# Designed miniproteins, single chains, continued (5): the designs that were tried, part 67

Each design is a single chain, and the fold is of that chain. pLDDT is the mean over its residues in the fold that is shown.

## One batch from the design tools (miniprotein)

Design m18463
Fold by ESMFold2-Fast:
Structure m18463 (fold): chain A 72 residues (1-72)
Amino acid sequence: SERLKELAERAKPLVEKLTPEQMEKLLEEAKKIEEEVRPELLAALEAGDLEKAEEIYIEATEKVVEKAEELV
């Protein structure tokens, strides 16, 4: 989970800079990303493919961080 730690460190300063309106937009985008990846994530978890599940989760988290960076 080193990549998740790196993403958390990238997100930390962005959270301090986001306005309430920008945070609302970020939450809407995060929901869209979650809906897009959910079927694939659940399929990986059902198959017991934890490595694939982790990669899907990391990629989804990275997309959310990138969207936050675009908003700031």
Scores: mean pLDDT 83

Design m18464
Fold by ESMFold2-Fast:
Structure m18464 (fold): chain A 99 residues (1-99)
Amino acid sequence: SLDLARRIVRSAVDRADDLLRSSDSRDTKISALRLIASALSRAARLTGDDGLARRAQRLANSPNPDPRQLRRVGREAHDLGIVSGGTLRRLLRVADRVS
């Protein structure tokens, strides 16, 4: 359901925020970005948005994930209703912190 998809992404953003509060190392930034990207992929699969799911999964699997791509995928998820405006704003702040 859409509500479950939104909850999955919100939870991942919460965990990414917690991770970044403990450390700003490159490894922590990569982990935070991958955590959100993986959640976006799972959420998109639940809503049947296969294109978004594939793009988010590629980002999650990248050894050097691009925060610019996280912003793009997050906005696409918001346009599809998978991510609320509040969660999108928080996701974009995480992307900025890992840039």
Scores: mean pLDDT 89

Design m18465
Fold by ESMFold2-Fast:
Structure m18465 (fold): chain A 69 residues (1-69)
Amino acid sequence: MSEEEVRKALEGAKEAIRLAEETGSRTIALNALKELQYILENSELSEELRKEVEEARKRAEELIGQLEP
């Protein structure tokens, strides 16, 4: 993925995390986590961008841990 594609995907994932927090949807949070994991595994990231993606991933994981299955 290009840096621009990663930034766009990160923005979408952050919006999905907010929606999951607001609605309590574990499915939305899981989808956001999946996208962020895909970016980390399949993209060469700058140190700054990697930190942003990792931060969003941690937020998604925390949210999933708090939501019932």
Scores: mean pLDDT 80

Design m18466
Fold by ESMFold2-Fast:
Structure m18466 (fold): chain A 58 residues (1-58)
Amino acid sequence: MDVLKKSIEAAKKALENAREMLERAREQGLPDDVIARLERTVKELEKQLENLEKLYKE
C-alpha cells in the first residue's frame, strides 16, 4: 500500500477511537468542557479524513 492509503487508514482508526472516547465520556457524564473538546476532536478528524480522501481521488 502507498503512504497515502496508510494515512487514510490511520485517520479512520483515529476517528473511530475519538468517537468511542466521546461516547464513553457522554455515558460517564463527564463535564461539558471535556465533551466539547472531544466533539471538536471528532469534527477535526472527520475534516482531515475527508481532505485525505479527496486528495487520493484527485
Scores: mean pLDDT 81

Design m18467
Fold by ESMFold2-Fast:
Structure m18467 (fold): chain A 89 residues (1-89)
Amino acid sequence: SLQQEVDDGVADIVRAIGNWALEKGDYDGAIELYEKAIELASPETLPEVYLNLGIAYDKKGDREKAIEYYEKAVELGHPRAPELLEKLR
């Protein structure tokens, strides 16, 4: 549908801005943007958003939330998520 196409495009933009915030060390800003991306994400983009949330929490030192989001990314089939999860266990 047109709404789903718009939502997918907005989710991709929000994720990209979140990635930029993560790169510059704005972990709280990255988390907020990734949480917004989850609300708009398609099943195809959702694993990447969960992986990036896990990375943001990991870099903040919130191990429990990092594990939670890496596990969600593993469940959705993200190829990098098992490696990142193993490093925290």
Scores: mean pLDDT 80

Design m18468
Fold by ESMFold2-Fast:
Structure m18468 (fold): chain A 89 residues (1-89)
Amino acid sequence: DMDLLLQKLRDVMEKNNLPQEITDELLSLLRKLLKEGKSILDILQKLSDKLKTLLTEKGYSEEEINAIIGEISSELGGLYGQILLQKQS
């Protein structure tokens, strides 16, 4: 399941043409948080905070940053929700 979440994050980052160094940092953070057993809400919050910082430093607009964060939250949250529902069934 960790590999599915990592691949989904990579797909969203690549779709939005984000620099590879930013993608690598977010993937490293996601892997760390998953290994630490953080909740999906904590993971999404920490990924969003890190991405906002990195993209702001590179001159991305607030609108662009919020759109990318929204897509990551939707895609990763949706996938994680499906995984949890399968475990509870």
Scores: mean pLDDT 82

Design m18469
Fold by ESMFold2-Fast:
Structure m18469 (fold): chain A 55 residues (1-55)
Amino acid sequence: AVETSIIGKGKYLSEEEQEELIEREKLNEEEKEAVRKYKLPTEEALKEEIEKLAK
C-alpha cells in the first residue's frame, strides 16, 4: 500500500466507490463496464470518459 499525496490526484476509485457512483448516477450497462474495466481516476475524469463512450 503506497500513499502518494501529491500524485495521488489520479487515484482510481475503489470497488465500493465505483458502485456508489453507479448507484448515484444510475449509469447504463456500457458505462458500468467502462467504470469497472478501466477504473477511471476521480469522478470528473470518470464522468467525461463515460459520457464519451455512452454518447
Scores: mean pLDDT 58

Design m18470
Fold by ESMFold2-Fast:
Structure m18470 (fold): chain A 68 residues (1-68)
Amino acid sequence: MPQVPATPEVVRVAIAELSSPDPAARIRAAELLGVIGDPRAVPALERALSDPDPRVREAAARALERIA
């Protein structure tokens, strides 16, 4: 299966998707950032811990556990 490389572009797009009005996009972004494990995503993921959607908060917490 094609693997997504941990490029600055991919991380940047995923961080931007954490601010999407679509909760499904925010969940996918948090999951992707957790899989990538880039510490540059930590501040954005910390903001996602305060997201109104509990699934987004869970994905962000899981991602942070993988990074730190």
Scores: mean pLDDT 77

Design m18471
Fold by ESMFold2-Fast:
Structure m18471 (fold): chain A 72 residues (1-72)
Amino acid sequence: IAEETRRELEELGYPEQAEAAQRTLERLRAEGVPDSVLRAIARALIEQVRAGEEFSAEEVERLIRHMAAVLL
């Protein structure tokens, strides 16, 4: 999940956002967030980026944490 999300963001041209996404998803997994929730977060993030939304690395981390809070 985290590694796949990093790869997709790197392929889309966002290497800094890719690193932030992988790091944040791995931290949430270590905190006990289920893989089903992490997969939903990753999918939503990738869909927003593909739709043309632009995020900084900090914004990606904040968005991932916000989605985790809402989905739990």
Scores: mean pLDDT 82

Design m18472
Fold by ESMFold2-Fast:
Structure m18472 (fold): chain A 64 residues (1-64)
Amino acid sequence: MSVEELAGVIRTVLLARGVDPKSLPEGSLEEAARAALAGDKEALTKIPGISEAAAEGLIAHARR
């Protein structure tokens, strides 16, 4: 999965959790997408609105 596709998935997850992606620093969704592709759960959980379970789901989705 590409960084752009995964950033779109992460944006959708944040919106569903009531987090506005525009409130995050520029490039945060791309950094999150790269962390998911690398399997870096700790980096993902640092993002507001992403729980440990959500981070695991994103990593699993990115690696398929």
Scores: mean pLDDT 78

Design m18473
Fold by ESMFold2-Fast:
Structure m18473 (fold): chain A 96 residues (1-96)
Amino acid sequence: MKIEEALKKIEENKEKVDELTARYDELHQRSKELAEKAEKVGDKELAREIAITDVAYRLRFVGNLLEGDLEGAEQTIRDYENALKEFEKKLKEIEK
């Protein structure tokens, strides 16, 4: 699909794109807070893993939107939320 065709699909689904973008921004902020907590407890490897995971999901999410794949974008958000939940579990175990 051409970028122009993807942009038209995105425009037609603006309300859904706005919803998905807001949900992604919330997960991005949550990721920043988790990475900061990992650094504070001295787990630099976990902090790095959280940061790299955020970049990977951002690229996947943007790619979905550029392709007009709203179902894929929503799946990316679900996968990312699950990844953040696993990081939260790891931090809870480190914090005792």
Scores: mean pLDDT 83

Design m18474
Fold by ESMFold2-Fast:
Structure m18474 (fold): chain A 68 residues (1-68)
Amino acid sequence: QAEADREVARAGRALDEAIQALKNGDFETAKRYAEEAIREAERVRDQYPNLADGIIRRAKEILEEVEK
């Protein structure tokens, strides 16, 4: 399914961007991309639950790190 595959790819890319921003100390960018990763992952959760849950968990960890 092409649309779900694109959303999975977007969620993964957003998560990677959030991780890089966090490593650079850019907490605003990290938060923005982590939120995007969660939104994109939730869109495909019914079709790819394990992959979506993994992305959501990682993105939430980034949000927790940013908020401390």
Scores: mean pLDDT 80

Design m18475
Fold by ESMFold2-Fast:
Structure m18475 (fold): chain A 74 residues (1-74)
Amino acid sequence: MDAAIDRLTAEAEALLKQAGVSEERLDELWDNILEATPEEARLVEAYNIVKNRDFARRTVPGALEGARALAAAA
């Protein structure tokens, strides 16, 4: 369980690093999430996973299936 969340967190961190987006920009996108593009929404999701590991762990059933789909696609 935690290993899958750690994997998702590592992939989220890699995605954020590759995109070159600052934490301040991610906070701005989160404040305007309803106006975000699908790509921006994915970056905000990655940021939430990184910042809220405990929240990600609690949502494991839904997050795990999504994480596996993302990992399999990567």
Scores: mean pLDDT 64

Design m18476
Fold by ESMFold2-Fast:
Structure m18476 (fold): chain A 82 residues (1-82)
Amino acid sequence: MKKISEDEREAILAEVDKILKELNQIYETLPKSSENARRYVAGQLLAVSARVAAYLGDMETARRDIELLKKEVEELKQEAEK
């Protein structure tokens, strides 16, 4: 059985919440293009996936989804620099 500490799960969930807040703030400042909307939706889906994985104790999947989510946020930040 996959075993995880509650502290590690809570830390992952808190990190996802923090990144989602950043994702929302960045998206509010961007032009509302289909490409930016697609990246925003991809970020939202990765956040949901990371939370589900953390809840199930799948820390490797949760961490991977968080890294992918951070990458989507970084790509949106690059669009904001135009």
Scores: mean pLDDT 79

Design m18477
Fold by ESMFold2-Fast:
Structure m18477 (fold): chain A 80 residues (1-80)
Amino acid sequence: TPSLLEVLERYLAEVEKATTEEELQTVFGRLAAELHALDAPPEIVAVLAEMQRRLLTAKTVEEMKAILLEGLRRMIALAR
């Protein structure tokens, strides 16, 4: 089983490669599902919830990508 940090770093790389809204939505859905399966700490879950709220107001692929990258980098810092 991969560590929480390894999972987060993998999703960071996937978000960096994503170029469409559909790809970003799919990556976010998988991230949420894997964090739930790993029973991620409440601090990580709180960041995920904030990302989801911010994504509801995002108007461009660039804004969505920035939200996901910022959230994932914050989660990685918390998982260290």
Scores: mean pLDDT 87

Design m18478
Fold by ESMFold2-Fast:
Structure m18478 (fold): chain A 64 residues (1-64)
Amino acid sequence: MEEIERTRREYTREVAEAASNGASDEELQRMITEGARKLRELGASDAEIAESIREMRRAAEAAR
């Protein structure tokens, strides 16, 4: 559980940093998809993955 939360925060941070640096929507989507995949590998539920994807997208939009 702690690993899932840490991974979610790390990918959210990376996505926000990439967005602030002018990353394309395609690159941001790739990063979000990779983050979702890592969370699934760690045993995150589908609901947790969906919420993490939403949080990453919000962070990217806020960082632009």
Scores: mean pLDDT 83

Design m18479
Fold by ESMFold2-Fast:
Structure m18479 (fold): chain A 82 residues (1-82)
Amino acid sequence: PSPLTLEGEVYLALGLIYLTLGKQAFEKGDYESAIEAYEKAIELFRKAIELFRQAGDTVGAQEAERYLKIAEENLKKAKEKL
């Protein structure tokens, strides 16, 4: 893979880690920590999308876009709990 594709994969992986941390915080009732983790995941997924698009990796971009939508939906739910 190109350096941009590899960098996109790293940002996607980091976004998934923060999405998981946000989900764990949410399940524990720690909505403030869930919000922070989801906001971080959103930033990371946006960077992954940018990198995949620059690399011409449409599949990677679509995957990152799907996870971005999930993180945005989860962020909204966490904010509704506050």
Scores: mean pLDDT 91

Design m18480
Fold by ESMFold2-Fast:
Structure m18480 (fold): chain A 71 residues (1-71)
Amino acid sequence: SAAAEFMKELEERVKENGLDNKEVLIEAAEEVAKKLLEKAEEALKKGEITEEQLEEIKKKIEEELEKIREM
């Protein structure tokens, strides 16, 4: 799922950079969201997903990003 992929990428970023600071964690989450969105847009261009699937991926990424910002 898009939520699971987001969390996996975020965990890898936190592990790689040793990010224990809340502000830096939010920046990392925003970068992960951007990368996953770019991947989804590329998949749409290749015909691998539908426009409706892209909208659902965007929505799920936004939901996960909001949860991180609320912490």
Scores: mean pLDDT 78

Design m18481
Fold by ESMFold2-Fast:
Structure m18481 (fold): chain A 83 residues (1-83)
Amino acid sequence: SKEEKIDRIVERIRAGDAETLQSVLAAAKKVGVDRRTINSIRAAAVLLGAPPVTELIEPSEEVKDWTKEDILELHKRLVEALK
């Protein structure tokens, strides 16, 4: 399911997968997520153990078709993981 895919990406980010985080940030930018939310995603990921990274020019195949709603759900799950 889409929820299982989002959960898998969240766990990879928590495991310190820099490439997955960069791909998610690129997808967020491409679908028009605001800069504040993109910065919040990056900050939450770093607090969870991911390395500090910038977005790539293009998102990876894994997240290239994600919608704004998918990115916002991922953001919510990352922030909830900080509790």
Scores: mean pLDDT 82

Design m18482
Fold by ESMFold2-Fast:
Structure m18482 (fold): chain A 90 residues (1-90)
Amino acid sequence: EELLEKGREALEKGDYETAVKYFEQAIEKDPDNVEAWIGLALAYTKLGEFDKAEEYIDKALRLAQERGDLEAEINVTFAAMEYAIAKSAK
């Protein structure tokens, strides 16, 4: 999943707008890719776009729950925590 890897690399480098582009492309190819929705939520959290981040966290959580993917549910929980911390700091 080259697009997810590039998105994560962009997040690590602090290139949040580039991360958004890679995660959007990953979602375009597979709209059920929970990791891509999590990545998009994290990128928007870093950009201060909290309404979008919350929407994408909700989408990722629903997909993970529908699939019974416990690992993805845990990852969504961590993304939600980062969102809450970033939003409260603003």
Scores: mean pLDDT 84

Design m18483
Fold by ESMFold2-Fast:
Structure m18483 (fold): chain A 70 residues (1-70)
Amino acid sequence: SLDAFAASPELQKEWDRLEAEVAATPPSQRDAARTRAIQKLAEKVVERLKEKGLLDGVPADQLKPTIALP
């Protein structure tokens, strides 16, 4: 399911990596870097869902919860 995919350990690990890179960014640019990291991760999640066929039979509109990663 989409919920199980969003809670995937693989996605959490990727987020941790991006968060560490954001933390290494100067404070004045950290917010922008975090926004870019979130968008980059969201694009990767959508691509993965498409490759696994999880978008088959599920309208694209139903992917909204999957993009909201912590």
Scores: mean pLDDT 64

Design m18484
Fold by ESMFold2-Fast:
Structure m18484 (fold): chain A 96 residues (1-96)
Amino acid sequence: SELVEKGEELLRKAEEALREGNLEEALRYLEEALRLAEELIEQGNYEEARELLERIRELALRLMDEAAARGDLETLLRAIGLILRAIGLLLDIELK
């Protein structure tokens, strides 16, 4: 799936941005990956969407921790929003 390949690349870029301390760039890549997960759900590709969402949640938790450590409240709140949205989508998949 082209969407799966794009998701994997976005997650790799998010991990690299986190490692380099670029929280804003990491957040952007995770937000884009979340949109791909939503598209996978719309296509009925629930297993692929679940795998992507679980990895987004893990990276968003790391982003949240880094933002908190730096006092970056904007990035912290947006990371929390990403985590909550990813959890919501995971629950929606489970109920289908």
Scores: mean pLDDT 88

Design m18485
Fold by ESMFold2-Fast:
Structure m18485 (fold): chain A 82 residues (1-82)
Amino acid sequence: SEEFEAEVLLALADMEDAIYRIMAKQAKTPEEKLKIYQEGLEALRRFLDELRSLPDSPVTRRGIAHLEERIKELEEEIEKLK
């Protein structure tokens, strides 16, 4: 079902976001951290676009809101490193 597909996409997005967050904590320079956050932001945007292509459901609405909020947080962290 499309709802199951949305749940899987959300789980994958959360996993990738967690990996980038761990990598960012291990970064030794602001430049390395910025690159990691930018790559993580691009990954979340791809997941958001894929979720938006799925049929409207409570799962897709919740997932879209979750990823939009996380994208905003990453954009703010990126601005702090500039």
Scores: mean pLDDT 88

Design m18486
Fold by ESMFold2-Fast:
Structure m18486 (fold): chain A 61 residues (1-61)
Amino acid sequence: MKEELVKAGASEETAEGMARLLSTLPEELRRKALEEAVKYLKEGNFEKAENVVLRAYLQSS
């Protein structure tokens, strides 16, 4: 997860934070949130990528 986020354009610090939140999610929700976050990172939309991960985390809590 962290390596995929870094490859998509996230900084190491941001990718680590995102990966930690994603690791707390159920497998299906984690997969969807990771796919969406990678999409937004590749588009250069770092704020949307972070919001996707945070929203998934809050939804699972």
Scores: mean pLDDT 82

Design m18487
Fold by ESMFold2-Fast:
Structure m18487 (fold): chain A 56 residues (1-56)
Amino acid sequence: SSSLRQEIRQLAIQYTSLAIRGIGAELDGDDATAAELFAQAEAVKKRMDELEAKLA
């Protein structure tokens, strides 16, 4: 459905933003913040994958 596609798009944007911020934290040597951001990114990706399964 169009609603699912829009939610997936928003989750994809959120995932990308969290991943980029995680990489930035790693480059700054803030491993704790990087780990937290990557964990959040993986949670968003898991939700996105679940919604994509419903769309397929």
Scores: mean pLDDT 87

Design m18488
Fold by ESMFold2-Fast:
Structure m18488 (fold): chain A 97 residues (1-97)
Amino acid sequence: DPSLEAAEKVNSLKTVEELKEAARDVVENSDNPAQRALAEEALRALEEGDYDQARFYLLFALSSDPAAQEAALEVAEARRKYREVREEWERQRELEK
């Protein structure tokens, strides 16, 4: 079962460095653009210290389920848009001072 294999792989990764290495391997060697995009989101989460988010994205990057990959990418896209809107809203608030 590819989903169980992905979960076992992620659970075997003990350190931030091991998580980064696994995500980078997907980015460099996967021919699936959804897997690569999810692995890139995992790397970004690791850079920001969001280890739970990194494990979430890496789990789906290692999964062979395209529906699960698509759902995870939609979550990543929604979070990116929310961050952009929030930064603009905070900028407008700063101008009110």
Scores: mean pLDDT 77

Design m18489
Fold by ESMFold2-Fast:
Structure m18489 (fold): chain A 59 residues (1-59)
Amino acid sequence: TRERIIRSVGRLSGIPASTLEAVLRGELSHREAAERVGASEKAVRNAVRLTQQLLAEAA
C-alpha cells in the first residue's frame, strides 16, 4: 500500500509521511520540505528516491 510505504520511509528518515506525500504530489519542493521539518535537502531527496523505488517495486 502506498500509504504504508510512505509511513515506513518517513519513520526511517525522520521526515513526516505527510511531508513526503506533499513532495511526491509536487505540492512542496525538496528545499521547502527540508525547511518545514528541519532536515537537510539531501535527506529529503534520498527519502523521496527510496519511496519512489519501493512504490515501483510494489506496483
Scores: mean pLDDT 82

Design m18490
Fold by ESMFold2-Fast:
Structure m18490 (fold): chain A 73 residues (1-73)
Amino acid sequence: MAAQIEALRAAMEAMRAHWIASGVPAELARAVADAVLAAAVAALEAGLSLDEALEAAAEATAEFLRAARAAVA
């Protein structure tokens, strides 16, 4: 579990760096990366597999994008 959490954290750090390099504000990139990582970690702590944790992370990202879209509409 700890090694999987570290791998997820490293992946989210890489993704955050990519978003910032692409022009996303640092605070927004951090908030998205933190939310995605938190969802994945919660799934792993609940005893779900790494694949299920990645699905939870994908759902958290989709929820964030849906909320952002609704705020603009």
Scores: mean pLDDT 72

Design m18491
Fold by ESMFold2-Fast:
Structure m18491 (fold): chain A 76 residues (1-76)
Amino acid sequence: KKEEGDKLYQEGIEAYKKGDREKAASLFREAANKYFEADPNDPRGYQALAAASALEGDFDTALEYLKKAREIEKQK
């Protein structure tokens, strides 16, 4: 299901480029779900959640998700 995560993440980027921030955030959250279904510890899942949180104006939560993604990458 990693391919589904990548597809949803790209759809999120396309929605953002078209100015649909709500749709972009929703697609990034769905991408995160697909990444976590394939690997519960996939840093791309947290990166997608960070993108969604930032688009929703929750920058503190976005930074925490980015920190979590970096911590996981260092553990590999």
Scores: mean pLDDT 82

Design m18492
Fold by ESMFold2-Fast:
Order: structure tokens, then sequence, then C-alpha cells
Structure m18492 (fold): chain A 78 residues (1-78)
């Protein structure tokens, strides 16, 4: 399990990776952000993930969509 400090350090790395010229790197970054979505610290990545939903690679778009769903659906029911 990643500590809050590790997640905070990882978020800017993953946000930068969403702009990588390699679509495999961008997909991996979006997926990892989605996997970290159970931690509140990944919420700052939401604007970058929203941009990734317009990526030319369909796999990157799908990974970003899933990550956004996890970030917005991680709330307990009202």
Amino acid sequence: MLSDEEIKARIPELVAALSDPDPAVRRAAARELGELAHKAAVEPALPALQRATSDPDPAVREAARLAIQRLTHGMPPP
C-alpha cells in the first residue's frame, strides 16, 4: 500500500506521463491513476485525466475514462 507521501510524489510523475509521446506510457499512467483513485490525493490529477479522454489513442481514452469514474464513484453512498 502506498503512503500519502508516495502517492503525492507519484501523481506529478503520472500527470507528466499522460503527455508522453508513447501511447503505451500514457495508457499506463491513466491506468495507475485509476488504481490510486481510492486515495483522495489523486483528485488533483482529474484535469489531466479529462484531457486524456480526448487522446488520439482509444486505449488511452478508455483508461482515462475508467480512472475518472473511479475518482468520482469512490464516494460512499449518501
Scores: mean pLDDT 72

Design m18493
Fold by ESMFold2-Fast:
Structure m18493 (fold): chain A 58 residues (1-58)
Amino acid sequence: SLAEAARLRREGLQAAGEGRFDEAARLFAKSAEILERVLGPEHPEVREAREAAERLAA
C-alpha cells in the first residue's frame, strides 16, 4: 500500500540520518517496489526512491 511505502521511506530517512546507509538503502528499495506496483515504474516517486537506494548502497 502507499501507506506502507511512506512508512518505509520515513524509516529509511531516519536510518540514513543515523549513518545506517545499508539499512536505509534496503528500506528505500522496498518502498520503491511498493510504489512501482501501485504507480508504475516511471512515476517520479518511484524514481526518487530507487535513486536514493542506489546512492546509499554504493
Scores: mean pLDDT 79

Design m18494
Fold by ESMFold2-Fast:
Structure m18494 (fold): chain A 76 residues (1-76)
Amino acid sequence: AAGDAAKGKELFEKYLASMAQLRGKGGTKGPDLTGIAPEELRRMLTEPKRGGGTLPDFGLDEQQIADIIAYIQTQR
């Protein structure tokens, strides 16, 4: 299902903004999510430790992950 970009923005700001970059803003120690492929972002959010330890496990459900992906896709 398509995610909700507005909810994704709230989730991004709550969980990811301090540890991941988006368009040169946010945490400097995490991945730059600008232009990331939706499948790669899903992998990072569902398998953060297996994806190279880039992001912690936030315990996000499938809808929250879809919402975050939808928000990130609106950013270039």
Scores: mean pLDDT 68

Design m18495
Fold by ESMFold2-Fast:
Structure m18495 (fold): chain A 83 residues (1-83)
Amino acid sequence: MKEELEKKIEELKKEIEELFRRAIEAAREAGDEERLRLLELMRESAKPHIEKADELKKEGKLEEALELLEKLKKILEEDLAAL
């Protein structure tokens, strides 16, 4: 069970990184400089939450870390869809 939660945490981190990578790539291909700037701001805003999840993981608070990352991913998906 604990190993499954740790894997889910790492998978969510990778999914979040992949969301930004794809969005940034699409914006670059479109030549959308304003969208690129907004994406960079969103990525910087996401960093403290990812770092907090890593600290929770170190403390053994795996469920809290997972919930934080799931919430972050949902917010980012909504923000990226609106962008």
Scores: mean pLDDT 83

Design m18496
Fold by ESMFold2-Fast:
Structure m18496 (fold): chain A 57 residues (1-57)
Amino acid sequence: GIAEAIALATEAGRLAAEGRGEEARKVAQMAYDEATRAGVPALGRAAVGEAERLIRE
């Protein structure tokens, strides 16, 4: 659901900030899948984009 997608997006950002890029990508993908199921694909795209941005920094 939406709450699960938000929790996964938050965790993906945390992992990316810690330098755990591969784990961050996996969790961001889970957030994307959950957001899509909840009908909010924009939230999933934002989660993936933010994780990739943090990984590149």
Scores: mean pLDDT 83

Design m18497
Fold by ESMFold2-Fast:
Structure m18497 (fold): chain A 95 residues (1-95)
Amino acid sequence: AAEKAVEPLIKALKDENPLVRAEAAYALGKIGDERAVEPLIKVLENKEEHEYVRIAAAYALGEIGDERAVEPLKKALEDESELVRVAAKRALEKI
C-alpha cells in the first residue's frame, strides 16, 4: 500500500502549492522508500524552493537514513536559512 504511494508523492514534490510539496516530502520520509532519496536531494538543493519545503526534504532524508543524503545534508549545514541548517543537522544525527 505505502509502496504504491511513493511515485505519486514524488510527483507531488513538484506541485504548484508549496504546502503540498512539503506534505509530500514528509510522507516520503515516513514511508522510508529509497526511491525518494534523489528527488528529495533535488528539493533540498533547490535555492528557489520555499524554506519550509527544504526543511521537510531534510527531515525526510534523515528519516529514510540513506547515505547518499550525507553530502547534500552537510552542504545544507552552510545554508542561508538557520531553520534549514538545523533540519540538516538533525537529519545527519539519524544517518
Scores: mean pLDDT 85

Design m18498
Fold by ESMFold2-Fast:
Structure m18498 (fold): chain A 55 residues (1-55)
Amino acid sequence: IRAEIERLEAERDRLVARLRSLLASPDVDLDEVNRLLDEIREVNDRIARLRNAAA
């Protein structure tokens, strides 16, 4: 469980870094931003479920 949470946290960090990079661009792709936000939410939900299961 902890190793899986660490993998998901690393994935979330990559998605957040990419989102910040896109938002810094003057010609941001809103479809790509929305897709990344959805992916970040899914990863956060998975992390929360694993933490709740481990408690």
Scores: mean pLDDT 80

Design m18499
Fold by ESMFold2-Fast:
Structure m18499 (fold): chain A 110 residues (1-110)
Amino acid sequence: MHPDELSLEELEKMLEAAKTLYKQEPSPAMEALVKNLEGEVLYKQGKYEEAIALYEEAIALAPDFARAWTNLGEVLYKLGKYEEAKKYYEKAIELDPNHERAKYNLKKIE
């Protein structure tokens, strides 16, 4: 899910829902989803370094989480680190060949 497509309020509601699900059925995949959503909230607030840390934690918990790799690429693109952003978009596409957002973002760098 693209952070810029959702309002901060909508992302915060999704985060609270994800935290509730995690409390009911804790798993590394669910914790990764929570951390990724926390990162998306921070990204929306312009807190890029804090967002990076949460996306890296999400990837450590779920290395196949294509969305977290895409989000990490997007924050690096915002910071002007295009070569690093490209590598993470390529990783997201490798994990999920149908990840439209990563494909779109990669084309903007190419």
Scores: mean pLDDT 84

